# Ledger of designs, part 110: designed miniproteins, single chains, continued (4)

Each design is a single chain, and the fold is of that chain. pLDDT is the mean over its residues in the fold that is shown.

## One batch from the design tools (miniprotein)

Design m15820
Fold by ESMFold2-Fast:
Structure m15820 (fold): chain A 81 residues (1-81)
Amino acid sequence: SAQEEAALALLQEAGRALRELEAQLRKQGWSDEEIRAALLAAARELTAQLRAWADEQGWSPAVRRLVEDLMEAEIRAIEAE
């Protein structure tokens, strides 16, 4: 659906932003612990932004659940590093 395509595009953009942040912080000499903390904070902020966008766009409960589940999985992956 158009909502699923929009959600996936935003999720890909969020993932790209997190990877760029990680690369930038690593280049600046941040420790692995500092990078992880920054990525977790950024991922939580991106999740909040996606929720607000979903509310504004009137996304279906199914699409919202997809976004929530995928962002939660990303946060879990960062926490496991």
Scores: mean pLDDT 84

Design m15821
Fold by ESMFold2-Fast:
Structure m15821 (fold): chain A 58 residues (1-58)
Amino acid sequence: GSMVTQEGIDRMLKMADKNGDGTISEEERKKFLSTLDTDGDGTISDAELLGALSDRLP
């Protein structure tokens, strides 16, 4: 699918999984999403998400 999809978001959340257990805590999820949330509204814009994905996740 396109880079800005629910699967893309889930993939990015897994990249934020510092434990490596495949489990993303609610706090880790919010911290990661807040990094992408430029507006601070809790809403991730497609441009912000695409920018993060274009960094070529490891």
Scores: mean pLDDT 58

Design m15822
Fold by ESMFold2-Fast:
Structure m15822 (fold): chain A 80 residues (1-80)
Amino acid sequence: MAKVEMDITVKEGKIEEAEKTILEVAKKLDVPTEVIRVSETKLKVLATAESVEKAKEFVEEVKKALEDLVESIEAKIEEI
């Protein structure tokens, strides 16, 4: 299993759309995910994937889905 932590800075006015998009990707890939609103432009994403490979896939799909909605994404993957 692998833990995923992403710190995401969203474009102004895009936080709700970004949050919904992340949850849709998580549902599609069957990755248990929590999204925490840190501020009006900052989200923290905490996920647990079945493998490091699945965690990497999840991060890449989230980055792709959010490409036009975010200013930055910092991702960390830890094997457990």
Scores: mean pLDDT 85

Design m15823
Fold by ESMFold2-Fast:
Structure m15823 (fold): chain A 91 residues (1-91)
Amino acid sequence: ARLIVAAAVGGGTLEEMEAWAREMGARLEAELGDEVITRAKVVADEDAAEYAEGIKANMKDMGVIGAAATTPEEVDAATEEAIAEARALKA
């Protein structure tokens, strides 16, 4: 799922990955849109190592830039959808 790709790149414990992925996944989806996130996930399934490094760099840059102008409502909605997909993949 979209969130799992972001979480896997972040590293750390499962709890830390979920917290980080929840925030960064929502921001990434808001900034780049569902299509880019979904496409990155599909490509990562085939070339996980190569694309995980690219996503890691993008996530770090986005965190530093802080250019994501997302409303709390949109962040919550996007995060819940991504979390639901992540749970479905883990189940």
Scores: mean pLDDT 47

Design m15824
Fold by ESMFold2-Fast:
Structure m15824 (fold): chain A 78 residues (1-78)
Amino acid sequence: AEKALEEGRKRAEEGHREKQRGLEELRAGGDVARGIGRALRGLGIAADGGLGAIRAGEKAGDEKAKEEGWRLFREGTK
């Protein structure tokens, strides 16, 4: 349970960072196609990680873990 939550959290954080890097690349006037592609990939990874954390928390009956997973999902999909 805890291991699956940690993995979901790390994946969500990784996706969030990738999304942020893609957005920063766009802001800096870099490669638009690469920046957009990176941001979209990051969004998908973050959503996957957040959902994984939610499921792990629900399976463990951990309300705080479910809330954290929903937070990561919401932040990752902005």
Scores: mean pLDDT 72

Design m15825
Fold by ESMFold2-Fast:
Structure m15825 (fold): chain A 90 residues (1-90)
Amino acid sequence: TQTVRRTLTVDKPEDTPQVARDWALSLLPVPARSSNHIVFGKDEAFKKDTPDGTEYREILSSSDNEIARVTAKVGNDNKVEITVERWRVG
């Protein structure tokens, strides 16, 4: 497992999942639209409120295998900490 982190600022907290997803996909060597599709679990996108802000989590899958986990935490200052944990490196 390899972990990559990035910090950035978003204009709106609700933009956090999309920004995190786009960055995570840019790190993965697997095409999103091929026989090895990377898909976000539509029903597996979780939102959790914490004392430090809001946390979003999505699982990236390819051919029914989980390959990465994306966690993004946005604070009250719209600063986002994104963590991508990869189980498979292609």
Scores: mean pLDDT 68

Design m15826
Fold by ESMFold2-Fast:
Structure m15826 (fold): chain A 68 residues (1-68)
Amino acid sequence: LEEALAIYRALAERELREHVPEELLAEGLKTLDAAVAQASTLSDIAEAARVIGEAVRAVIERARKWQA
């Protein structure tokens, strides 16, 4: 689980850096770290991945609105 969470976090950070402006990136990374911490308390690896994916999607959606 820990190794999988590290890989998911690295991939998620890459997505945020590509899609989120620098001004919002620090807040986006904090949201990602909170999601990873929550995922680490879950017993199901699939649920952990879903939580991280949803957090990334939410951050990107917020960034898209801010750029509009």
Scores: mean pLDDT 76

Design m15827
Fold by ESMFold2-Fast:
Structure m15827 (fold): chain A 73 residues (1-73)
Amino acid sequence: VEAKREENLARLREAGRESEAARRALELHARMQRVIAERGEAPEANSDEEALALAEELLGPEWLAEMRRLEAA
């Protein structure tokens, strides 16, 4: 599941070469991973939907809302 997240991150990084929104999304994703590591927790999700739910639970609903806003922009 983390490998799949890294693959999605790589896709965002490539797109980010032409988009500030993608760069912001990469920063939020990195922050999510750091928070998970700091809490000494390694949750695994079987799907992207579950991964987003875990990120929302760990970072708060504001993080998910901001990610959605950036992707919509």
Scores: mean pLDDT 59

Design m15828
Fold by ESMFold2-Fast:
Parts: C-alpha cells; structure tokens; sequence
Structure m15828 (fold): chain A 99 residues (1-99)
C-alpha cells in the first residue's frame, strides 16, 4: 500500500530530523540505518541484497543483480528507487536542520 509506505517514510524522516537537530554529524549515520531498516521491512532479503549490489557495486546492472539473487528485476528496481528517494529526502531533512 502506498499509504503504508508513505507513513513509514514520514516516521523515518522524523527520526532523522530529530537526530539532525541534536547532532548533525551523527544524522547521516542515523539516516543510513533508518533507510536500510525501512527497505528491509518492505522487501524480501534477496530483493534487498540485489538492490544493495546495484547501489554499492560500480557497473552492477538491475538485471545482473536480480539474476544473481534469483529475484524479479521489477522488485529490485522498486527497492533501488525507494532507497534513492529516501536518501534524497534524508539529505533535504538534514540540510534544513543545519542552521
């Protein structure tokens, strides 16, 4: 459900905002943990593993990562897109709290 995903995203962003307000240097660590936990809560472990390969391994394609983990390419794309969207949102939240 898009509503459930949006609710979890807002909850994650609020935790990141509070972390940035208290200690901006630790906010990036908190953001990484909250983003990873959210993606892991919404996708299977193999889909998450494939998406993380695309994010962290230079030259890794969605198709190759999906084939290595034995998961559908569409699910890997959805997980990677969510990860990227959450990273952008977290960067904006942290930037706004840096006064």
Amino acid sequence: STEEINKKALEAMEKIRKAAEEDPEKAEEVAEKEIEEMVKSLFSPKVVAAALRVVHEPGMTLKEAAEREGVPVKEVLEAEMLYGSLEVAAAVVISVEKK
Scores: mean pLDDT 81

Design m15829
Fold by ESMFold2-Fast:
Order: sequence, then C-alpha cells, then structure tokens
Structure m15829 (fold): chain A 110 residues (1-110)
Amino acid sequence: EKLRENGRIVNRFFVSLPPEEQARFRELMTRVGKLLREVRQKYPENAEKVREVDELISEILRILAEKGDAEGMLAFLERTVDLLEKVLNGEITIDEVLAELQRIYEELKK
C-alpha cells in the first residue's frame, strides 16, 4: 500500500521534469533496482533488510518529490547506487546502508 502510494507521488513529479532529467532518473532507478536484486542474491540472509532499504528509498523519494526537489532526488539516487555498490564489494554492510538512509529520512522530515 505505502510503496504504491509513494510510487504515484514520485511518478506525478517525474512526468513534470524536463526530458533530460527524466532520462537520468530512469537510468538511476534502473541501476538501484538491479543493485538491490544483486545484494539480495549475494546475501539472501539479508532479504528482509533489502526490503527495508527499498521501503526507505521509496519514502525518501516521495518526500523529495513532494518538495519538488529534482536535484536532491537525483543526488540521493546517485548516493544510493554508491552505497549498494559498496555492499556488493564487501566494503560496508546492509545495516550501514539502512542507518544512512534512516539518517537522510530523518533530516528530510524537518
């Protein structure tokens, strides 16, 4: 339910963006989705935590879309890609990704 509602809000904002920003957003979202699948496949014991990461990404994107912050949305997705790549490389844990996303979420609520 919440993911579906967040998706509607994000999509409404997304279709209002210039074509170049829409293309960049689609590219980054595709990369995030692929990386989440790869993390879940490499660390199946963390499947529930990967779902929590996906839910936090959805919430953060919703808040940024409601604020009309296209630059913040793209910067957030680029950071998310970097964090997930570091999990796949064994540099950080999925718990560290969750902690960072929770920090971003809390900052955006103010």
Scores: mean pLDDT 86

Design m15830
Fold by ESMFold2-Fast:
Structure m15830 (fold): chain A 78 residues (1-78)
Amino acid sequence: SLEELVEKAKEMILEDLKVLNIDPSGFEKEVEELAEEIAKSFLEALETVEPSSENSKEFQEEMAKKFFALVEKIKAAK
């Protein structure tokens, strides 16, 4: 379900932030919003009539960009 995908995405984001030594405290809403965006984008990609490795790469690049935008936002708040 979408809810299960959001929870999984959230766990992955928090784990990656921990690896980077970034404290997500005060950004719980932004983490949740990014998790929702990742889950929704993943479901939209699955609805693509002709899923391809190129579409997968584009999805991964877009999600990475959003993740690093969150990282920069957290760092800027310090």
Scores: mean pLDDT 76

Design m15831
Fold by ESMFold2-Fast:
Structure m15831 (fold): chain A 83 residues (1-83)
Amino acid sequence: MIKLPEPLSVEEQKELAEKIMDEDIKTFESAGLKDAVEQVKKTKELLLEAIEKDPYNPDKEMLEKIAEHFDPAAQALVDLLQS
């Protein structure tokens, strides 16, 4: 009799997300990519918020919406440069 494993809890999903994002932050810091570090930090905050609201939602649409708010400061700078 095959029992499916229980899905990760909200807390476990947050811990996993933090671990992955922290590794990315460390990698970008080592490369001297300060802007990328700030973007990953902002994405981490948005990802943790999304996991809390709907921990089992795999929707690409939600991930795309999160990516649009990746770094509000960088978006404002890009808008200024395109003016």
Scores: mean pLDDT 59

Design m15832
Fold by ESMFold2-Fast:
Structure m15832 (fold): chain A 75 residues (1-75)
Amino acid sequence: SKEEEYLKKAREIARKVFEALEKNPNFTDEERQEVAERLNKLTKELIEAIKNGDFSKAEQALKEMEKLYEEVKKK
């Protein structure tokens, strides 16, 4: 289902974000917490969008999660 595909994509992005944070010494503890809070907020927005059948908002949340990963990866 589309719901399962979106959740699978979100889990994979979250895994990559946390892996990148763990391996990168250039992040301060405050920056790590801010990234984790942003990821948590986006994940909640994705889940709520899926519950409401709003796949446009779900797609937007996934794009924002991917942008967060790109930001983390570049540091």
Scores: mean pLDDT 86

Design m15833
Fold by ESMFold2-Fast:
Structure m15833 (fold): chain A 96 residues (1-96)
Amino acid sequence: DLIDKIEEITGVKFTEEAKKLIKEYAEKYNLNEEETIIVIYLSIKRARSKGKKTVEKEDVELVIKIIEDLKEEGLWDSLIENLKKDPEFQKILKEL
């Protein structure tokens, strides 16, 4: 499971509800693996911004809302290109 591998790489855990929501979102919008990793990574960053070591459903819900808003504004491709320059994102991609 992609999320389980990222948990091992980052040390950040996901609730089962958070994992389910990410999988449902990826399936509904036909996300590729890189896009799915972006959702996972942004959810980790959100949880860390709140001082948490666990990603909860509410963190994923907020990230999905932000991503959908960025898509509406035509900024999604810019976000993807910016994240490709993030050292931790690069580490996650390399260790998968």
Scores: mean pLDDT 87

Design m15834
Fold by ESMFold2-Fast:
Structure m15834 (fold): chain A 61 residues (1-61)
Amino acid sequence: MATDKDLQRAIKIIKEQPLNVAIEYVQFLNSTDPRLKPAVDALKAGDREAAIKIIEEVIKA
């Protein structure tokens, strides 16, 4: 499973980096944590806000 530090870094990357970089990073984390698949799907659809919300819910769980 991805750590809280990894998930917080993912949120920062989604906010600050180009979409392709955000997709690559979250997809890498998703390879170790299947809970992140909806976030990858949201980013591929161009929805950064949905991806951030999904990752925040994973951190809170």
Scores: mean pLDDT 85

Design m15835
Fold by ESMFold2-Fast:
Structure m15835 (fold): chain A 101 residues (1-101)
Amino acid sequence: MKEAEIRVTARGGRVTVEIEVPGLSGTSIALAVKEGLEKEVPGVTKVTVIKSTETRAVVEAEITGMSARDAAELAAEVAKKVLEEKFGAKVSKTEIRVEEE
């Protein structure tokens, strides 16, 4: 089983989701997380893949209608669900940061 780490940073309506899964394609993960965020997060207006490598994926979502904390927590839950359900990965670590202005 591949172990994954999730880091979510929120600043206002902008949420960045960073995922590390050693030995799994970051491009496949980035696309699946983007689709998950677009489907599952109410108020999402745009999701962009910022970076994808062979072990790392970074996606950014613009989310309206909820607090930065709520958006970050929901984005982390969606990313975890995608990793566990679509890729069979175990999420070993989840970090959430809400940045001030």
Scores: mean pLDDT 81

Design m15836
Fold by ESMFold2-Fast:
Structure m15836 (fold): chain A 76 residues (1-76)
Amino acid sequence: SDEEETEKLIKQALEKLKEAALAAQKVSPEVRQEAQQRLAEAAERGGKLYKEDKVEGAKFLLKKAEEIRKWLEEEL
């Protein structure tokens, strides 16, 4: 169902956000501060979008979480 697909996408986005937050703990304090800011901005924008459109909000959060994780991998 559309609800099950949406729930799966939300769970994936939350998992990737958690992975990015954990990766941020392994970098320098300066990079960690920037990572925390990027995660907070993604959560704020994604949350607003999610309120209007759950699917688009979840997709946005997933994309931003992956972008932050890849950036953090390059900083390791």
Scores: mean pLDDT 80

Design m15837
Fold by ESMFold2-Fast:
Structure m15837 (fold): chain A 118 residues (1-118)
Amino acid sequence: MTAEEAVELLEKAVSAFEKGIDLARKYAEQARQAGDEEKARIYENVIKTLEEMRKAVEEALRSVKAGDYPAALAHVDRALRIASEAEPLFKKSPPEVQKAFTEAVTLLLQARDALAAL
């Protein structure tokens, strides 16, 4: 595995999180318009969680580009920990949001393996 492969996987993960955030925002707006305050709150928490994971992945990308692979791995591990803790929240989200989340986590696991081989 190469640093370039790790960068590609992390960039794909960022895109998957951005897709999840956009979907969650649409569902949050729909819930607010319907007066479903509980669903709106759940989807707002989903957005915050996805944004926090995306930030960690962006920090991992900066670390890889700087040649700091241990720091990059630590940031990926942080994103994966957030994902694990948020699993019950994502089970309450729409299937499209769950799919984007699962795609992002799969890419992060692949990026973690790529970084661990450096």
Scores: mean pLDDT 89

Design m15838
Fold by ESMFold2-Fast:
Structure m15838 (fold): chain A 106 residues (1-106)
Amino acid sequence: SPIQELIQRVIAKLEEMRAFLLSLGMTLYAKRIDKLIDELRRLLNDPNATIEQVLALLERIAGVLHEALLEAKLTSKDKEAIAALERKVNELLTFLVEVKRELLAI
């Protein structure tokens, strides 16, 4: 279904973000992303998954990404790592906006 295709694309992007967060030592945020991946995988395997359920998860994902970036800016002196995280967070947030637009068009 179109919903399942969008969920799969979000999972792939979150797996990349999880690996990146782990590379920065942000283990707690990587674990939060992993839980969101697990929730998306449950929706992917649910033939009755609703647009509303997916939208709610996308909002939670955006919240975790915002918190991770804020924490890095407050606690890290590694300007290069912060800049790389900010770029990846902004790219993923832009992708989530496109996914929301596509979901609302179904």
Scores: mean pLDDT 90

Design m15839
Fold by ESMFold2-Fast:
Structure m15839 (fold): chain A 85 residues (1-85)
Amino acid sequence: DDVIIMVSRGIMLVRQGRVDDAISLFRQAVDQAGIGDVTPQFVQAVDLISQGRVDQAIDQVRQALTQGGRVDLGRQVVRVIRMFA
């Protein structure tokens, strides 16, 4: 999935301190998934990951994607975030 590849790259950018590039890529991924209204939750999750609060970031992403009706994508994104934890 293109969306999962974009999310993986975004997480790598966060780990490199390139937060603005990561946020831009997450916005593109959210738009391609058809869930643009959850972009603020992704930005908050990126901030939480940067603070080492991975469990809270995972919960926030899961809730946002579930509300957007993309439970399948939420499961895949949670798996990707945990790979970088």
Scores: mean pLDDT 67

Design m15840
Fold by ESMFold2-Fast:
Structure m15840 (fold): chain A 73 residues (1-73)
Amino acid sequence: MDELYKEVQEELLKNLDKYLEAIKSLPSREDQLKAIEQIDGTIEQIKKLKNPNEELIKKLEELKEELEEYLKK
């Protein structure tokens, strides 16, 4: 179980740029806001893991900040 979470975290970290672009391409601002809420939930779940990936947490927080700034426009 713990090793599976490690693999999932590493895969997410590798694909953060694609994830960011996917969210920016969502058809409505409401969908984009929901995606930001999901990022918050993901960060919280990762922090609860036995061995959280600190780099992933940092990158997800940076991605969330970039999306929030993008949506302020």
Scores: mean pLDDT 76

Design m15841
Fold by ESMFold2-Fast:
Structure m15841 (fold): chain A 62 residues (1-62)
Amino acid sequence: AQLESQLRQLIQTSADSVERVILGELLKTTSLTQAQLNSALAYIKDPANRKLVEQFAKPKLA
């Protein structure tokens, strides 16, 4: 999917090792809570990247 491809590219290009780990976990996650999503978003500095992550995560929210 386009969103998965964009997340994989972000993992490869991000200079932040913490951001890369969190994005990698999101790719493998089948469900997450709003609190877990909010915690992950706190580590993503670029607003456009946060929007991408939120869009990817929405169908996985429990």
Scores: mean pLDDT 76

Design m15842
Fold by ESMFold2-Fast:
Structure m15842 (fold): chain A 86 residues (1-86)
Amino acid sequence: SAVEKVRAAIAAFEASGEAFEEQVRVLSALYGISLEEAREVLEKLLNGEGIEEEVADKIIEKFKKNVGEGEVDEDAVEEVKKELME
């Protein structure tokens, strides 16, 4: 599913060993967020920090717009949001 791409991207960042800047660009494109927002998200995730609910909501909202309403698994979206906040 489209939401599984969010999880796959996070897992791939940790596994790939790619340059931080390249991961920021990919994350920005995937979520449709700014490079600065993507940088903050990636830094917090790599440090084992959760992101704030407001930021997680913005990422999920952008993701839903890219996928289209009604085609997103809301349970999976809620789970991803929870993981981003932890």
Scores: mean pLDDT 63

Design m15843
Fold by ESMFold2-Fast:
Structure m15843 (fold): chain A 88 residues (1-88)
Amino acid sequence: SSSLEETIRRLERLVREHSGRNRRIAREVLEILRDAQKVETVEQAIGLLLRLIGLHIDALRDPSVSEEVIEAVERAIEAGMEVLKSLK
């Protein structure tokens, strides 16, 4: 299985299992990764990675965000970097 597909499945689970801010972050990351499945250019991949990095910084600054949600955002950044590498 691709790391992107595995990370999407993990985020779908987190959206179901969490509420409030944790669910909102997991859902937003999930939406970005679904967009990543449709990426055709390096520029598009970089744009999605910048959005993921911004969400990661926001999550790290918020003590109400759970460690498993932060880990899922980090895995999403790794998956986005793999998408970028596949386009080069």
Scores: mean pLDDT 87

Design m15844
Fold by ESMFold2-Fast:
Structure m15844 (fold): chain A 86 residues (1-86)
Amino acid sequence: MMSAQELLDRMRELLEQFKKAKDPDEQIRLLREMGDLALEAVRIDPSKADEVLAILMEALKASEDKKSILLAIGNILRVIGAQLDS
């Protein structure tokens, strides 16, 4: 059972792999995994939403396909927003 902080730490590890990835498909795969961790972290501790957003914005800056990554981030943020209303 991971804490919200452990989930964020894992998300940051995936962000470093994302920054080193040169293949857009690998970046999308890593972002999907980061998104799953982000949703779980915010579900456990809603105060982590700002840190999650900061990590996702770093991924966007490092992305090879900014359009695809931005759309995927938008989908993650929409689900997080719905969880915060629960």
Scores: mean pLDDT 85

Design m15845
Fold by ESMFold2-Fast:
Structure m15845 (fold): chain A 63 residues (1-63)
Amino acid sequence: MLTPEEREILRRFVQGELTDEEEARLAKALGYDLTPEQIRKLREDGSPLYLELRQAALEALQA
């Protein structure tokens, strides 16, 4: 289901290797409309929404 490129981006996300802009683009692809600044704040605050994004990425990697 996932392309090798999509798997690499998701893996880099769960490893914390993406920039704020890359994480915002990934979030948009997962159905979340967030800016890079919003993503950074959610990540820094340990927001439940950011944890939901990480869980969605992990589930996509496992599919």
Scores: mean pLDDT 78

Design m15846
Fold by ESMFold2-Fast:
Structure m15846 (fold): chain A 77 residues (1-77)
Amino acid sequence: MEEKIKKAEEERKKRVQELDSEIANTIKKGHKDYEEAKKADPELAEQIRKQYSDEGKKLVDRLKEESKKLTAEIEKL
């Protein structure tokens, strides 16, 4: 029982770290694309910023849902 809980906790930690990295990468890419677009078209830059902000929010929501689901799975063990 205890070994299964530990393994599930390690898998949850790994999954959370993977999603955290994906969020960080999305933010970095969005910032770079925003700065590039800002030089040519400020309106397009705001569109790009909003798009990546929305993508970041979706990833954060996914992180919360996945973390909650994995925690519930561990509690069932």
Scores: mean pLDDT 77

Design m15847
Fold by ESMFold2-Fast:
Structure m15847 (fold): chain A 105 residues (1-105)
Amino acid sequence: MTKEQLEEALEKAEEEEKLAKETDPEVAELARLIKEIVEAVLNKDEKKLEEYAEYLREKLGVPEALAERIKEGDIVAAEGAAQYYLARRLGDEEAVARIEAQAKA
């Protein structure tokens, strides 16, 4: 990913956090976590990325494959982790299966 693509992802995450904060505080918290992950990638903060990946895996039950990709700075994996957590909370079994399949591929 280029620096410009990472900056665009950060701006998008900030916008999603603002929109969610008005309607769903839990979605806003997930958007905030994605924003912090994008900032860690931009700052090349490998320790911060490892801490967020561990948090998502241990506390939110995100698949190990997604957590490993986040440690490598994969922003798409971070978005997938947030979607996975929400899908599990909503009981959306099809979305959960799709995200798990994409993580393994």
Scores: mean pLDDT 73

Design m15848
Fold by ESMFold2-Fast:
Structure m15848 (fold): chain A 92 residues (1-92)
Amino acid sequence: SKEERLEKLEERLRELEAELAELEAEAEARGASEALRAELASARALIADLREELERLREEGSVSEKELILAEFRLLTAGGEVTLIRRRLERE
């Protein structure tokens, strides 16, 4: 159902937000480069925008198939960026 898909998107976003927070803490502790900190800030902004979008979809009470597909795609993109940042941090 569309409700179950929205709930799954919200769950996955919470997991991604937690992962980003851990990476931000690790970057600070390790004295990561200014470039990596800028990439973390960019990922934070993308995740914040997606959070706002999912909250909007929840408040509207009716979500379209198109809106769910676009949100799923945005979450995949943000997750990919977080993964690349983690790999970069492991090399610094």
Scores: mean pLDDT 86

Design m15849
Fold by ESMFold2-Fast:
Structure m15849 (fold): chain A 60 residues (1-60)
Amino acid sequence: MEVIEEDVVLASGDVARVVVEKRDGKYVASAINGRTGESVTVEGFDTPEEAKKAALEKLE
């Protein structure tokens, strides 16, 4: 299973932890704001980049 994990600085200045993994031929991304504790999960994407972008946009 392919897993990509990285820290991203949000427009708010907070740091989000993003984890992207492949499930059933599609990509799933989870993003957690390390300061507020808010979390978002998105699924069904064809690329890890699209999954990551969607999770970050939903978190902001």
Scores: mean pLDDT 78

Design m15850
Fold by ESMFold2-Fast:
Structure m15850 (fold): chain A 86 residues (1-86)
Amino acid sequence: NAVELINKGKELLKEGKYEEALKWFQRALDELVKIRDREKRDALTPEIVVGIAEAYRKLGKEEEADALLQRALRAFPDSPVVRAAA
């Protein structure tokens, strides 16, 4: 379920629908919180955070995007997705 929500958010980013993409990524975070398996949550979190940050940048919220990515780098220092976005 969370994976499907992430994929929809990514699709909307590619379509230039940044505000809609944010809503779908936020829904993915809500579903992620319900996943008890920490390893599965940690695998999905970087993609959601990077998607939100990209949408923020496209909407002119550069400071919010930068703050989010800095936090993500501290939490997931070895994530290639986060490193590429920061």
Scores: mean pLDDT 82

Design m15851
Fold by ESMFold2-Fast:
Structure m15851 (fold): chain A 64 residues (1-64)
Amino acid sequence: MELKVGDEVRLVGGAAIAAEAELGLGEGTRAIVEKIVDENYVEVRFVETGERGIVPKEDLEKIE
């Protein structure tokens, strides 16, 4: 899945587990892609909290 800055995404998989532990955010938490870090990672802003985090692309699903 190709992600771009401004894409709306949701947390899936391992990043959802990590975000729940650290931020209280579970699977399906919505975020906006703010920055492409590299081929494997993006920086997102979580809609629920306004917090930013670096997340593996494989743990994100694009909302269409």
Scores: mean pLDDT 72

Design m15852
Fold by ESMFold2-Fast:
Structure m15852 (fold): chain A 87 residues (1-87)
Amino acid sequence: SMAHERARREMRELTEKAVAVMSTETDRDHILAIAGITLQEIKRLGDEANLPREELERLMEEFVERASAVHPELRAELEARRDRLLA
């Protein structure tokens, strides 16, 4: 649907913006705070659009992969934050 296509686009745009900001950050707590807020917003957009759970999980995974590419040392913490939101 057009609503699902819009949500996917907005989630990917949010991912791009968040990853760009995270790439300039060196403080672990700031990086994780940005990631936490971004994951919450991705989930909110998906929930509001009634996106299927499997697709929401894929888009959240896409964010975690992109963020982990910039901060590989934080992969486990990023995955844990994603998992808490999906619990």
Scores: mean pLDDT 89

Design m15853
Fold by ESMFold2-Fast:
Structure m15853 (fold): chain A 69 residues (1-69)
Amino acid sequence: MSDEEIKEEVEKYKKKIEEAKNKEEKEKAYLEGSIFLGVLKIEAAVRKDQERLELLEKLEKELEEIYNK
């Protein structure tokens, strides 16, 4: 998976969070996005891919900020 594909996937989760009709849908979208990023962070850490870890941490923070609005 490329950095662009990761960014596109995270944008889909952000949209799901913003478009959520109720709290349960919002929490589900955030959980799914968090799991997606968490798996990628484990893979990047094993590979010692520092640039990808920095990207994933930035995207994780962006997802959290959208969830907390």
Scores: mean pLDDT 85

Design m15854
Fold by ESMFold2-Fast:
Structure m15854 (fold): chain A 91 residues (1-91)
Amino acid sequence: DLLNAISVNILRIWMASQLLRAGAITEDEFQKEFEKLKARIEKNLRALGVSEKTIKEVLSLIDEMAQTARSLSELDAIQKEILALVEKDIA
């Protein structure tokens, strides 16, 4: 399921950001993983038929999440916003 793959990759970005904050990984290791996962999300969104406008909006929210989200509740709120944007666009 492409939607589940997108959600899992967003969770993985958030987990990597938390490892960076804890000093468990380097900035370079984080950036490499972040760009890899972001590219996978973009590919999956295109495969779902999501518009380029909505893809850009989703990627912007992911960038904001990686910088700002400190808790699972904050991750969940952003995940729900992303899911709503995707579902509206492909309906």
Scores: mean pLDDT 88

